# Designed miniproteins, single chains, continued (2), part 97

Each design is a single chain, and the fold is of that chain. pLDDT is the mean over its residues in the fold that is shown.

## One batch from the design tools (miniprotein)

Design m7363
Fold by ESMFold2-Fast:
Formats: structure tokens, C-alpha cells, sequence
Structure m7363 (fold): chain A 101 residues (1-101)
């Protein structure tokens, strides 16, 4: 959640309420798109595996947190390479949780 904290500071620096609303709408759209993609990847990783509710909860938590970090990185205009590394790190984390379950 490092990028979410950076995004919160960025939003708080905006004095124009209309620009803040536009940013929040953009964050919501980007978050929804990235969360959907990560949930699809999570479903592939759990396919055929019997996981505990605790393991599923951890996977969902990682998906939501990482989707927010990717959305924040996009809003903050981080390089595409940095965004791709965030996705890669997220997929490795999801894979590790499935392997440990």
C-alpha cells in the first residue's frame, strides 16, 4: 500500500473540488479494471485446488490491495515498466499463497 499512501497525499494536495472528483472517478475506473484482471488470474491459479476460506480471504486481500496500487501508479503516471513490475510481483505473491495453502 505504499502507492496508495502516495496517492492519498497527491489527492490532498488538490485544492479544486471538481478536479478531485475527476480524479476519484478515474481511480474508481482504473481500480475496477485492474481488480477484474487480477481476479481472473487468481481464478486460474486456484483452478482444481481446494483452498481454505482463510487462503481465499488472503488472495482476495492481495488482489484488492494490488489493484489499488496499480490504479494509484497509473494516476501518478508512473512508467509502464514500473506498473508491469507491480503486476508481476502481485502474480508471484498470489502464486505463493496458493502453493502454501
Amino acid sequence: MKLASELSRYINSIKDPEKMRELLNKINDLFSEEAKKLLEEMDKLIEGNKLSGEAIARLIGVVLASAMDIAAAKVLKKPEEEIEELRKETLERLKKIVEEA
Scores: mean pLDDT 81

Design m7364
Fold by ESMFold2-Fast:
Parts: sequence; structure tokens; C-alpha cells
Structure m7364 (fold): chain A 97 residues (1-97)
Amino acid sequence: SFSEAFEKFLEIMRRYIENGRLTEEEAKEVEELLNKYPELREVLEIIDEAIEENPGDLEKFLEEARKRLSKIPFLSEEQIEELLELLREEYEKRKAL
């Protein structure tokens, strides 16, 4: 299901944040998820647009992403919050390096 695919995607994101990179195996897994679930591609496109429109402004980026993701009918509020928390963690970790 999409819900299971989304949870798997979040798990891989957590590993990426922890290790600072994806292994080739993890990268292939992400590619396979995106190919099987076009809804994940829609989520990533929204994130990319929010980042592009708000470079260097984490809070504005997260606010805009939340607003746009809330319009997606296949995402729960809990899933959106979990994703936004991971995006915050990733951004802060990248800026600390």
C-alpha cells in the first residue's frame, strides 16, 4: 500500500540523516518506491518546489511544505508532521556540517 511505501521512505530518510548519505542499495530502494508509487513523486515535487521558493529559510520552507502537503488526500496529518520533522532534522544537520 502507499502507507507502507511512505513509512519505508521515512525509514530510509532517517538512515540518510543518521549517516549523512544513502548507500547504493538504499538509493535503489528509493528509486523503486518512486517508480511504483507516483504519489511519492508528488510529495517530493512539493518539497522541491517549497525549497526552491524559500532558499535558506527553514521555517518558511516547512510552513509552505505543510500548506501544500495538506492538500494531498492520500496523506494523513500524522504522516505530514513526521515528514516535516525529518526535513527539519536533515536541514539542521546539513547546516551544522
Scores: mean pLDDT 80

Design m7365
Fold by ESMFold2-Fast:
Structure m7365 (fold): chain A 70 residues (1-70)
Amino acid sequence: SAAEIAALRAQIDAVQAKIDELTAQEKAALAKLKETKSPEDRAKVREIVLEQASLTTELMLLLERLRELE
């Protein structure tokens, strides 16, 4: 239905906004890692990348569900 499609689009937009925020955080974390070269800053970059991967998977599942309703 149109209401279900609208709800899924809203969820997709919300997940995309979270991915965009993590992309900004990754950019900042990579800049810090380049300066410090510390294991702690490497761990922070890895943490952000894993969270991005999780959200990207969630986005793919939402997009597949949207395709099924079209």
Scores: mean pLDDT 88

Design m7366
Fold by ESMFold2-Fast:
Structure m7366 (fold): chain A 94 residues (1-94)
Amino acid sequence: MKEAEANTKISELKEEIGKLIPDPETKRKVLELLDETIDKIESQKLSKEEYEKLKQETLKQIREILEKAGYSPETIEEVLNLAGELLDVAYESN
């Protein structure tokens, strides 16, 4: 994927995730965690196996944040699907 195209898609996915999380503090925590994970993907030459481990660890942390904030299982799964796609876009563009 071209860098400019990947950046556009990542921004669109962040906006969609933000719409699913109306609580500002919970939204901030999830988006900051995603930004930190993207920074790790961009700064490190991760193998596919290392990336898959990082992705799973990040998605687990997002799930825990949303569960503690009282979000429904349906909303959590939708956020995790979008977050997973976002991280895949970041990895594939790097």
Scores: mean pLDDT 85

Design m7367
Fold by ESMFold2-Fast:
Structure m7367 (fold): chain A 109 residues (1-109)
Amino acid sequence: GPLEKAEELLEQTRKYAEEAVELAKKGKIDEAIEKLNKALDNAEQIVAIAKQNPNDERLKEIAKEAAEAVLKAALEMLKLTPDAPLKHILQLIGIALRAIGLIIDVELL
């Protein structure tokens, strides 16, 4: 059902976010951003599931946790890569802003 799918997507979101941070620590910024975008895509899917089931408080919690995981990873990657090219910094800021938007979307449900 929707809850089981959201829980699976949350586990994948956390895994991709953790992999992204580890790649950033190794200086593999392009690969790190690719993994973080996969985490963001999964978080967006969970938020869509929560929007279709607005009376399910557990789906809202899972959606918020997924969006917060992406935001936390983006902010950690920004801290780890202060000398990264401006393009990468702007991509990470964009991901962080999108994750904030997802958190707002869930709070307004």
Scores: mean pLDDT 92

Design m7368
Fold by ESMFold2-Fast:
Structure m7368 (fold): chain A 71 residues (1-71)
Amino acid sequence: LSDEEKYKIAKQISEKTGLSLGSAYRAVELVVNHPDLSPEELAEILVKDPGTSDLSRELAIEAIKLARELI
């Protein structure tokens, strides 16, 4: 995926989940870089990201699943 395609997917995730564009973009990057990890494992990484410290685990899982669907 190109950076432009990742950004377009991140915008859709942000619009649908209410996450910041930055948090949504990180979700897309995690999915692209780690296709073999479970949504739950990727969500744990996203929640531990300094930019998303207040992000709920459930919302993180939703964002990761949506990123996989849109890619």
Scores: mean pLDDT 80

Design m7369
Fold by ESMFold2-Fast:
Structure m7369 (fold): chain A 86 residues (1-86)
Amino acid sequence: YVDEALKLVDEEIERIKQGLERAKKENVPKETIEKLQDNLRFLEAVKEELERIKKDPNATQEEVERRLTELYRRFAELQAKGEKIP
């Protein structure tokens, strides 16, 4: 489970990094670049948490699911907060 989640997160991080390089070459607005950078930092935090859990031999699947759910909730809140900007 954790290994699969790590692979998915790594794939998404790589996708966003490629998007950032493309955005910089195409003179995309600074706000768009900043949004991609924020998403990248969030995914890097998720990856660090998953790697930490993987190193704990006593980590329960339930604990992993709770932490991932919390991180996803924070991401959703950040998106909702962004949409509330007039």
Scores: mean pLDDT 71

Design m7370
Fold by ESMFold2-Fast:
Structure m7370 (fold): chain A 56 residues (1-56)
Amino acid sequence: SAEIERLRRRVAELREEIRRMEAEGGDPLEIEVMEGIVALIEGVIELLERIEEERR
């Protein structure tokens, strides 16, 4: 779905930002928060994919 595709793009963008911050010696707390946000979005994606799989 378009919604799942948009969420996947956001996850990819956030993961790229996290990698950039790690490479540049960014704030560990900010990195941890961003990783938490990614995990939450991935959880939402998993739930949405499960719903769509049931619908086929």
Scores: mean pLDDT 84

Design m7371
Fold by ESMFold2-Fast:
Structure m7371 (fold): chain A 66 residues (1-66)
Amino acid sequence: MLSNVELGEKLALIRLETGEDALQKVAEKAGVSKSTVRNYLETGSGSKETKEKIAKAVEELYEEVK
């Protein structure tokens, strides 16, 4: 699983490429709140299930914008 730092870097690239709210897109795709995504990326905290959902959502969105 990618670290929260690596996921944050991919999220920044998604935002740069799309001009959209990348946190909101990840939250919608992962089925979690935007604040949950932000908290995980900043602190690394969250359940295993939440971390896996966020990581998958970021990777899927990143592949779309490459």
Scores: mean pLDDT 77

Design m7372
Fold by ESMFold2-Fast:
Structure m7372 (fold): chain A 113 residues (1-113)
Amino acid sequence: EEEKHFYEILADLLEKIKIAIKNDPKGTAESLKEEVEKLKESIKEYGIDEVIAARAIAVLMGLKELGLPHEEALKLALEALEKLGFEKARELIERYVAGELTLEEVIEEVKKL
């Protein structure tokens, strides 16, 4: 199941990112900003399906990790994409990965949409 596999890879990557930031916030933050930018360009350039993009964003924003069911996380991610567009969603992801926002802060920003 390609969709499930993709989701699992993103969840694993997100967890590794959190651990890496905690261990070396200065060096790791710079590296992760580049990776987030690559992910953004990949979604944009290759026209990733909107549902797949929404799932990726939901995982990266930690919506799934806060105990939200998969369907609820997708719904919130789709709402964020429709209201904010890719650029604003990317900004939230970048700030989260850089350690400027916590998962709870990201969730609150999405809920304000």
Scores: mean pLDDT 52

Design m7373
Fold by ESMFold2-Fast:
Order: sequence, then C-alpha cells, then structure tokens
Structure m7373 (fold): chain A 52 residues (1-52)
Amino acid sequence: STRYRGFPMAVVVDKNGNVVYGPTGIGVANEKVKELKAQGKDASVVLLPVLE
C-alpha cells in the first residue's frame, strides 16, 4: 500500500488552459513553469486534489 498517497501533485497548464506537463510533484511543476516563462511562454501550476 502507498503510505504517501497525500503527497501534493500538480500539473502545468499553458495560457490556453491545456495541460502541457505532469502530473508531477509541486516543486518539479514550479521549475517547469519557470523554464517555460524564461522561454517567453505563459504557464501556471495547478494543484491537484488528492482526497481518498
């Protein structure tokens, strides 16, 4: 069984609202957004609810 099921997950969305990366850990998602913004792309992190 997975004891860390409550681990926070996130996706990265483009300016059009399309998922372009993830689901992944929130830290990785934040780094991906920074990379995309550095390339002139608009992107944001969306937290995923992890309710069981």
Scores: mean pLDDT 73

Design m7374
Fold by ESMFold2-Fast:
Structure m7374 (fold): chain A 63 residues (1-63)
Amino acid sequence: MKEKAEKAIEILTEADENSLSEEELIKKVQEAAKLLGKEVKPKSAYEAIQAGGELYKEALELK
């Protein structure tokens, strides 16, 4: 879990730092969710950002 949590944090941080399209942002958040054993289906950039924030907090707790 720790290794997967660190990778999820890395993906989410890179997605936040880069000017990604809505489609790319959704994809990155889904990749991070899968590493944490979750499935998320954001329908917008806004939903992806919110889901990403929750996943980031969860990954920090698993670290």
Scores: mean pLDDT 77

Design m7375
Fold by ESMFold2-Fast:
Structure m7375 (fold): chain A 62 residues (1-62)
Amino acid sequence: GAALQDVLNEIGDLLSNGKFQEAIDLAKKAGLPDIAEGAKELSEGDIGTGLDLIGETMLKNG
C-alpha cells in the first residue's frame, strides 16, 4: 500500500484542482475522516473550516 504521505499528497493535488468529491472519497478510504470533512466544507464554500480541519490533520499525521 501507499505511504500516508503519498495519500496526503494525492488529496492535496485533488483539492488544488477542485476535485473535492474525489478528495473526500480518497480521505474516507484512507481512514482520514477530518480531511474528508474538511474537503466537504471546502466544496460547500466554508473555506475557513475546511482549511482548519485539513491543516490540523496534516500537522498531526503528516
Scores: mean pLDDT 75

Design m7376
Fold by ESMFold2-Fast:
Structure m7376 (fold): chain A 97 residues (1-97)
Amino acid sequence: EIDESVKLIHDSTLISIVEGLGKLAIEAAKKGDKEKAEEYVKKLIEVARDLIEKKASKEVLEHAAKVLEEVAKEFEKAGDKKLAEELRKEAERVREA
């Protein structure tokens, strides 16, 4: 039977991965490193989709959606409206999952 403590540890690890990728994407965008920014965004979206496919907890999915929205906001400020729109669309998919 599922141990809630083990579940909490797994959830915190997944949240940390999503937060880390989001931070790297934002940092790359602020430095003008478009190639790295796009790479981190792509990895973040892939992780978010994997979380949906594996039916991660609501808390993990909500946190992933929030990170996607924060990254989208920073990319829009940096002038990359296309990536910002893609990130917001993925955030909506995660919230609806």
Scores: mean pLDDT 80

Design m7377
Fold by ESMFold2-Fast:
Structure m7377 (fold): chain A 80 residues (1-80)
Amino acid sequence: DREQRLKDALYSLLRTALANDGVLTEKEIRIIATGHSLSVSTAYKLLNQLVKDKILEKVAKGVYRLTNPEKAKKLIKELT
């Protein structure tokens, strides 16, 4: 249940970043978190893991950018 919601949120974050020219803002992050019944802090924990994995970079407060779109696409395939 919770594990599936985390995977679905991670999928949505990655797909949204790819659809939005590589950028995620606080607005998209909040929408995805609430859409998957997760706290916004949980969504930011997922984003911080993607930063550690060098898939995303934090460019400003509440703004993330894809640094490796190919690695993001590979992770999306692993989540489906």
Scores: mean pLDDT 85

Design m7378
Fold by ESMFold2-Fast:
Structure m7378 (fold): chain A 66 residues (1-66)
Amino acid sequence: LSEEEREIIREIIEEESRRFVRLVIDTGQVVSKEEFVEHVIERVKERLPHLSDEEIREEIERILAE
């Protein structure tokens, strides 16, 4: 992945994290890590359609491990 692609993935993770935190607070819905990761993958593929699900997942897991 390029630095630009990594930055885009990080930005999407931040946006979706804020959205899911708000959703849980406002609705009381339980969201699993897997559901969160799948939503991020879908959004990343919209902006970076050339990346595979596996490449996106690996980068998400790397960022979340920080």
Scores: mean pLDDT 77

Design m7379
Fold by ESMFold2-Fast:
Structure m7379 (fold): chain A 78 residues (1-78)
Amino acid sequence: MKVLSKEEALEAFEEMLKLTTDPRLQEAIARAKERFAAITDEELAKEMSILAAGALEALKAGDWVALERYLLPLLTYT
């Protein structure tokens, strides 16, 4: 899996938003992007950038199960 910089990860979320027309999925991706952008811990940001890369590739492949698995930690981390 490709490790993304913070800027590349934010671009990956923008590409995901362009690739989907499902309003619920767009809302989930937009929320994941907002949560990712708010991360101040560098270690957590690196881990979540890997998940962003995986989510984009899953969306491109039409793998909805993998997409959910990559997005869920981005939506639920505390």
Scores: mean pLDDT 78

Design m7380
Fold by ESMFold2-Fast:
Structure m7380 (fold): chain A 61 residues (1-61)
Amino acid sequence: LKPEDLPNTLTPGLALRVMEYIAQGKYQAAADEMVAAGQEASLETVGNEEVVRLQIEKRKA
C-alpha cells in the first residue's frame, strides 16, 4: 500500500473497536464503524491489519 491509500489517523477508541471486530472476523462491522466515524473504509482496508496497526501507532505517538 502507498501512504496515500492509508486511512486517516484513528482515535484509540475507534481503533480498539475496529481491531476487536477484526479479531472476531466481523470485517463488515469494522468497516461500518470506520465509515460512521468519518473515515473512508472498505473491506480491503479493514482486512489489512498492517494498515490499521500503523494508524493506531500514529495516534499513540
Scores: mean pLDDT 57

Design m7381
Fold by ESMFold2-Fast:
Structure m7381 (fold): chain A 93 residues (1-93)
Amino acid sequence: SEEFELELLRGVVLVALATLYVAAKNSKDPKAQKIAELARKLMDSVAEAELTPEQVEEVRKLVIEAIRSFNQGKYDEAIKKLEEAIKLVEKAK
């Protein structure tokens, strides 16, 4: 079912964002607090938005890139990718 596949993809994105939120909140860096705030905002937006499978996949890619950047200490890049994902989701509302 396309609906089931879409719900699984949304679930994966939400779990990834929750993981990023917890990791960012445990950081001492002030930019990590901004990442946590953006991750939470994106979680809320994804949960409320009716996204196409293609839009969920674009968000998933940006979230993975944000997590990778965060793990490398590239906080400005992580912030940029999360903001891009938020803009994509907000346009879909």
Scores: mean pLDDT 87

Design m7382
Fold by ESMFold2-Fast:
Formats: sequence, C-alpha cells, structure tokens
Structure m7382 (fold): chain A 120 residues (1-120)
Amino acid sequence: AEAHLELSVDPENPAALGLVGYDAADRPVGEARFETRPGEESEQESSFVARDPDTEITVTIRVRQTADSRRSAEISIEGRGSDPRIAEWARTLGAVLTALLEGLGYRIERVDLSVERVEA
C-alpha cells in the first residue's frame, strides 16, 4: 500500500470536514477536523504529520467562515527529509488539498510550502 490522504464530508452536516493521513502500512498518522456553522463567524486550525523513515511532511490547514457564510482556507505544508522528491511531494499535496477545498466551496487565500533538506 502507498501513503494516502482521505477526505470525508458528513452528509448530515456538509459544513463538517474530516481529513485523515495514512502511512504506507495503512496506519492513521494524523487527523484534521473542521466544523462550520452557517451564518456564524469562525476560525479553526488543524495540523497533522505524515512520516516515512526518510521524510516528514507537516500539513496545517486554517479555515475561516464569515457571518455571510463565505468560507476560506490557508494551507501550510512543511517538508523535511533526505529524499530529493520531498519538494515535489509537498507541491502535489498542496495542489490536491487546494482542489479538494475549492470543490467544497472554500476560497484558498494562501498556500505556503517550506522544504528543509536533511543530510543522510
């Protein structure tokens, strides 16, 4: 199995979002959960870390809702590791998260990518 990210939306509460990260052994490595109420101003932040032996990727998502129910998000992805593909993986994850959140009606305000090369 490969490492993957699972997005869930509660059909009884479409303002609730769940994200779960899984490693290559299909073990949950992190969870981010957001609950937004219509007509209520709110700000929520969640982060999770996906780890392989040579790579660590930290994902932080901040979601905001205005009183008129407009939703926006900021995505921060920090990659650290010795694998030269870490920058590509961080960019791919940022693009996937952007597409998923935009598909759910969130306006993406910012995507921050930071990659730290660690010597083996």
Scores: mean pLDDT 70

Design m7383
Fold by ESMFold2-Fast:
Structure m7383 (fold): chain A 89 residues (1-89)
Amino acid sequence: SLEEEAREYWLSNLESDVNKIKSLSKQEQQDLLEKFYETLKKEFGEETAKKLVEIFEKVINEKDKEKQLKLMKEFYEALIEAVKRKLEE
């Protein structure tokens, strides 16, 4: 299914995605967070966008690599659930 393919794709790229985000400057990370919040708010509404951005911000602020990967996985799982709920409306 499309959901399973999306999950496999994101989970296979967790380490690469975290490393890419971690390589950004603090200013670039803040700009990314702001752009990401506006995009998610437009797609899923303010409440869902806030929850997703809170998880993503935890990834950015986490210093432990293993915890960063766990948080990024949590983020992708939450994003999949938000997409599923929107498609049911």
Scores: mean pLDDT 81

Design m7384
Fold by ESMFold2-Fast:
Structure m7384 (fold): chain A 60 residues (1-60)
Amino acid sequence: GAVEATAQALQRDGGVSLETARKIAEEGYELAKKEGSTSFGATLKYAGKLYNEAKKLGLV
């Protein structure tokens, strides 16, 4: 699904563990759903924003 595909993309591009990537992807999916979309693209958009903020804060 969208969460798993997003988690794999974050793991590949971000170098984080799959477990951490999945948690970020799940939060991204919830934000995407609030926007009215459960697509991979919308999930990846929000998960990517969350990942970048976490990286700036030293959380990943």
Scores: mean pLDDT 82

Design m7385
Fold by ESMFold2-Fast:
Structure m7385 (fold): chain A 65 residues (1-65)
Amino acid sequence: EEKRRREEVAEELRRALEELGARVEIRDGEIVVHIGQKDVTVASAARIIGIAMGIEEGRSVRIEE
């Protein structure tokens, strides 16, 4: 139950980040989110989603702009 819920939420968050044009990669067990946007609103939304994804997956998250 808990594992299935985490996998579902993580997938939804990854899709949300991709819709915002952010690139996501796993490097050394860390989730790295690359934000290529100069729009502060889109960058802020991607940052929040990235943090939420890290919490759900139990991994460290780094945001790069």
Scores: mean pLDDT 67

Design m7386
Fold by ESMFold2-Fast:
Structure m7386 (fold): chain A 73 residues (1-73)
Amino acid sequence: MDELLELEERFIAALKAGDFAAAKAVVAELGKLDEAAALHGLALLYKAQGDDEKAAELYAKAKEIAAARLAAA
């Protein structure tokens, strides 16, 4: 089944548990499959830690990469 979906589910579970080290490890695995998904996950991690400005920057970068892939299709 979709490995990306499984990693996203593990990431959310780690965030809900407050295990930021585990969440960071899952983001690294996401980055091997989908850079945009990894950047989005990293943005959520920074937001959970109170760094809203860094989270917004990473989220914008993730959207940029996703839009570039769509334009290339």
Scores: mean pLDDT 79

Design m7387
Fold by ESMFold2-Fast:
Structure m7387 (fold): chain A 78 residues (1-78)
Amino acid sequence: MPLPDLEELARRTAEWVAANLDALEAARPEAVAELRAAGQEELARTLEALLAAARAGDLEEATRLAGEWLRLAAAAVA
């Protein structure tokens, strides 16, 4: 089971992404290319989906994707 604080971290991550969306969208092609070069294809796809949800103003979906991003990043370090 995810840690109880993961939902709080996901919400804060989604809020931060929404607040910094223009800068993150400008950096997206490089970030996605770096993740793919590292073999982190699922992280790359989740990042693109997270930014798309934030751009659409879908904060609920952005929070879900932020939680998925955090879970995948934790698994990539294990």
Scores: mean pLDDT 80

Design m7388
Fold by ESMFold2-Fast:
Structure m7388 (fold): chain A 114 residues (1-114)
Amino acid sequence: MEKKIEELLEKLRAEEDPEKMEEILEELAELLVEAGKGIEELIKAVEIALEAAKRAGHEELAERLERGIKALEFERALKNKDYEKVEELLKEEAEEKNEPEKAEKMLKAIKEKQ
């Protein structure tokens, strides 16, 4: 399994076709889950895809991958009970969207469920 993960990571680094990048990422995500790898390995795979997309000039895919990384970082912060990091990520997204009140409501809901 580890050899297949390494082969897919190298394939992803060299890929220029956005559809193939997404297919490799999907297969890699499934293999990482099956191998019992953590969210850190998923973040690294998406970061490799982001660099490949930016290098190839695929702006729309790069934007989607950047949002994916932020979602995975949020999930990691929740799993680690890092509420300070959760608050930072929510505020950053709310500032980009001009929705600061939404970030406060989400943070309160998350804390109340713990």
Scores: mean pLDDT 75

Design m7389
Fold by ESMFold2-Fast:
Structure m7389 (fold): chain A 103 residues (1-103)
Amino acid sequence: SMEEIKEWLEEAEELIKKGTEEDLKLAYLLINAIETRLEKEKGVKVEYIPKEKMGLPKDVLAEFKEDGVIVYDESTKLLTGSKEEKKKKIKAKLDVVKKAVEQ
C-alpha cells in the first residue's frame, strides 16, 4: 500500500540520520524494497547508467523523470566505499524515490 511505502520512507530517513554502517545498509535495502513496490503499484522503472550519460550536474547521482523512470548513476548499484560515500548514494536514492511517491 502507499501507506506502507510512506512508513518505509520515514524509517529509511531515521536510519540515515542514525548513520551507523548497519543503519546505512538497512536504509539501502529498504529503499530497494520501496523501488520494487513503486514498480508494482505505479509502474515506476529503475535504470542504472554511467554518470556521463545522465546529462546532470556532477554531484547529482539520481533523477526521477516525468515518464516514470528513476535513473541512477551505476556507482549506486553497490553499497561500497567510505561511510560518507555510502551515505551520499543512499540519500540520492531516497530523494528520487520520495519524488516518485509524492507525484
Scores: mean pLDDT 85

Design m7390
Fold by ESMFold2-Fast:
Structure m7390 (fold): chain A 107 residues (1-107)
Amino acid sequence: SELEERLKKLRKEVAELAKKLGLTEEEANEAAKLLPEEFFPALEKELFDDGQTRSAVVSLAVMIELADEEAKKLAEEALEKLIEKRGLTKEDLIKILEEAIEKLKKG
């Protein structure tokens, strides 16, 4: 599938950008694992902890900026589902993004 090839490329781009944002290699790989096709099964099983939630928000926000229209739509749907399923507030989202920006300043 062309979409599968694009998602594979996007995964690599997300991981590289996460590293540039000052995330460790382990954190960047964790963020990349939370691509939409892997994200939904994890949500259904409620496997997300607070660290995975942070990584998911950051990786999905990056995907929305970098992705083509099809992958962007999937990332937006995944982010919306994460917000609802985890009960995230606007303040929670701001905190997660501010922590990501702080890592960017350091690395």
Scores: mean pLDDT 63

Design m7391
Fold by ESMFold2-Fast:
Structure m7391 (fold): chain A 88 residues (1-88)
Amino acid sequence: MDLIDLLTEEQAKKVKLAEPIVGDEPRPAKEGDVVVYDLNRGELRTFHRKYVVNKKLEPAKKVGEKVVVLDGRDDATTWISGKVVKIY
């Protein structure tokens, strides 16, 4: 089962309407930005593609890919485990 199949219509609408936060600064989503579902917290977050890496430490390339995200500009030890929901 893909993680996308677990999103409700309401959750899918939040991906389009929520103000994305890329790193520490809220901004509108731009081409190449990645929406990640945090598997531990059950929430959607938007990150710049350079912070979203796959198991090979390469930028995420496709929806449904398992990824790790650095959550915090100043704390390099903080990581989010999740799956790609959308790539802009």
Scores: mean pLDDT 60

Design m7392
Fold by ESMFold2-Fast:
Structure m7392 (fold): chain A 110 residues (1-110)
Amino acid sequence: MEEELVRLAARYIEELKKVVDENSLKTLRDAAEKARDPAFREALKTIVDGLEKGEDPEEIARRLAELVGPTGAMATAAYALSLAYKSKGDVEKAEEFYRRALDEIDAASR
């Protein structure tokens, strides 16, 4: 289960690497700066820093899991992917990944 969640986070980050551009990176940095939850802020920063350094998606996902747990890693990766699609005007995909992030946060809160 935990390994599968980290692998799913890595897949979302791999997709994020393919779709991210300068505007998407700025959107992710702005979201990280405005995040009120310190753990979520550091998780978003980890994704942005990893993408800027050309880090392997699996390594980024592993570091996210160390910071926020496997479920948190997947939720944060899905949220970041949602923001990237939103910055590109792909509202349908942005809503899909935002829903996935919320579903994981809701499950973790139960």
Scores: mean pLDDT 81

Design m7393
Fold by ESMFold2-Fast:
Structure m7393 (fold): chain A 71 residues (1-71)
Amino acid sequence: MEEEIKRGIVDLGLAVLEKMAELARQRGDEDTARFLEESIEKARKLIDEGKYDEALKLVQEAIRKWNEREA
């Protein structure tokens, strides 16, 4: 159950990052889009390795950095 919950949270986080990357591309912010895309790729690799806690932390860090850039 704990692993299933972590998987769901990470999957939702990835969907959020994908939407953020799309928005960054639409506004011409290629630097932010690249950062988000790299974060998504790295998180997916961690998920493939079963490292859901590390993937979740990476997703949270990416969201924080995106918020800092938008502030």
Scores: mean pLDDT 80

Design m7394
Fold by ESMFold2-Fast:
Parts: C-alpha cells; structure tokens; sequence
Structure m7394 (fold): chain A 76 residues (1-76)
C-alpha cells in the first residue's frame, strides 16, 4: 500500500510497503513532527477526509487505494 505525504512547505514523501503497521507507524511519526512545527493536517482516502490517521490507513488498505496526508500552516 502507498501513503503520499505533502508537507506544509510543499515537500512530498511516499511510504510504500505491504506492512500496514509499518505504514501507520511512519505516518504517525511524520504527523507528530509536523504538529510540533505548528502545522495542521488532513488525511484523504478515496476522496473522503478522515480525522483519525490509523482508521484512514486501514480503510485505504481494505479498499486497495492510496492514502494522502496533507499538511498546511496553522491559521493565525
């Protein structure tokens, strides 16, 4: 499965592995680091926005689709 990560500065990372737990772990680490930088995030799977990144990644795996995590600078 594949998770595409778009950081608040426009940098793009891809996590591509068959191990769902590894994808979840790496994605949660990236989200934590971005939140520490003052960014907000959303996770998108099949055009739907998820508030829980674990649920989103598991759903992407069930559907056989990619997940996308987008980061934006936090509003003032």
Amino acid sequence: MKVRVILEDGRVYEVDTDNVLQVIGVTLRIIGEALDRGADYEVVVAGEVYTNPVEAIEKAGELGVDAEVRFTPRAP
Scores: mean pLDDT 78

Design m7395
Fold by ESMFold2-Fast:
Order: structure tokens, then sequence, then C-alpha cells
Structure m7395 (fold): chain A 99 residues (1-99)
């Protein structure tokens, strides 16, 4: 699990990037997803199953917007096309980070 210091640093990152996340900025959301994987040592890599990649992206997007996920209402937060764009950027950034 994350240390208190790592969790606090990540919370600050989320707050600093809320406006960009509300605008669905692909690079900001993808960077936040890479940071979450690094901070929480999530076993997510560029080769992870698409549903796991999509779930990390969706979770990060909602956290950045200050929202809680309601299962079955994902389409109210992001379109499938935009989710794919962010997930593709996230996987590319993971590959560049050697994950």
Amino acid sequence: GATAEQAAAFDKYIKDNEAAAKALDVNVIADAAVEEVKVYNAGITAQSPQNQVDNVVLGVLLNLQGKTLVVGQEGKYVTPEKLKEIADAFQQKLKEAGL
C-alpha cells in the first residue's frame, strides 16, 4: 500500500489537474493514471488486459473530477471513443516508462 506521504502527493496531483480532467485532456488523465500505477504499485502494464487498463483510466478520470463511479453509468462520464483515446495514451506512456 502507499505511504501517507505518497498518498498525499497523489491527492495534490489530482487537485492540481481537476480542471484539465473536466475538459477530458487525454495527456493529463493518462499521466495521472501512470502516476497512480507507480504510487500504489498496481500490477498494470502496457500489456495488461484492456478492461483493466480502461478501469484504471475511468477511476483516475472520476477521481480527478471529484466524482464517484456509479456502475452501469460510465457513459455519463466519458464516451467509449474518448475512453479508448485516453487508454491508448496511458498504455503508450506505460511502455515509455518501461512498465
Scores: mean pLDDT 70

Design m7396
Fold by ESMFold2-Fast:
Order: sequence, then C-alpha cells, then structure tokens
Structure m7396 (fold): chain A 100 residues (1-100)
Amino acid sequence: SSLDELLEKYKDNPIMVEFLKLLKEFGELGQEAIDALNAGDVARARELVERMEEILEKMKELREKIKEEYPELTDFAEKKIEAAETALELLRRLVDAHEA
C-alpha cells in the first residue's frame, strides 16, 4: 500500500511514523464504519465515527509538532488532515441519513 511505502520512507522520523499510523487507523475505522452501515448496524457505525474523531484530533496535535520540528512536511500533513476531515464529514452525513 502507498501508506506502507510512506511508513518505510519516514521510519526514522518518530513524529511522522505516529502521524501515518493514526492516518492508517483512521482509514481502517472508516472502512469498518461503511461495512457496519451496509450491514444495517448504525449504532456501531456511530461508535466508529466517534473513534475516528478522536484520531483526527490526535493527528491535528501531531501536525503542530510537524510544523515545529519538520516544517518541510507541514503541507503534506495539512493535506492529509483536510482529506480526513472531508471523509469524516461525509461519513457523519451517511450515519445521520440512516437514523432519519
């Protein structure tokens, strides 16, 4: 996977490794939430979305550390967070639609 390639590229950068691991977990939880919605388990999808929100907050905290320690990686981290925020918003809307 492209994310595993990034983990290898940044293996000596502990802040980036932590950021990329959170990004991977975020994506895995998102897929589990979609699978839960497809199975009709809206309650599980909501729990997974709440866990994704917690991971996104941790990613934002790591972005501030990246800005300080590795300013050249700031744009990369910001783009990943923007994509994650967009994905989470779309997933929240899907969960809400299943509760209506």
Scores: mean pLDDT 89

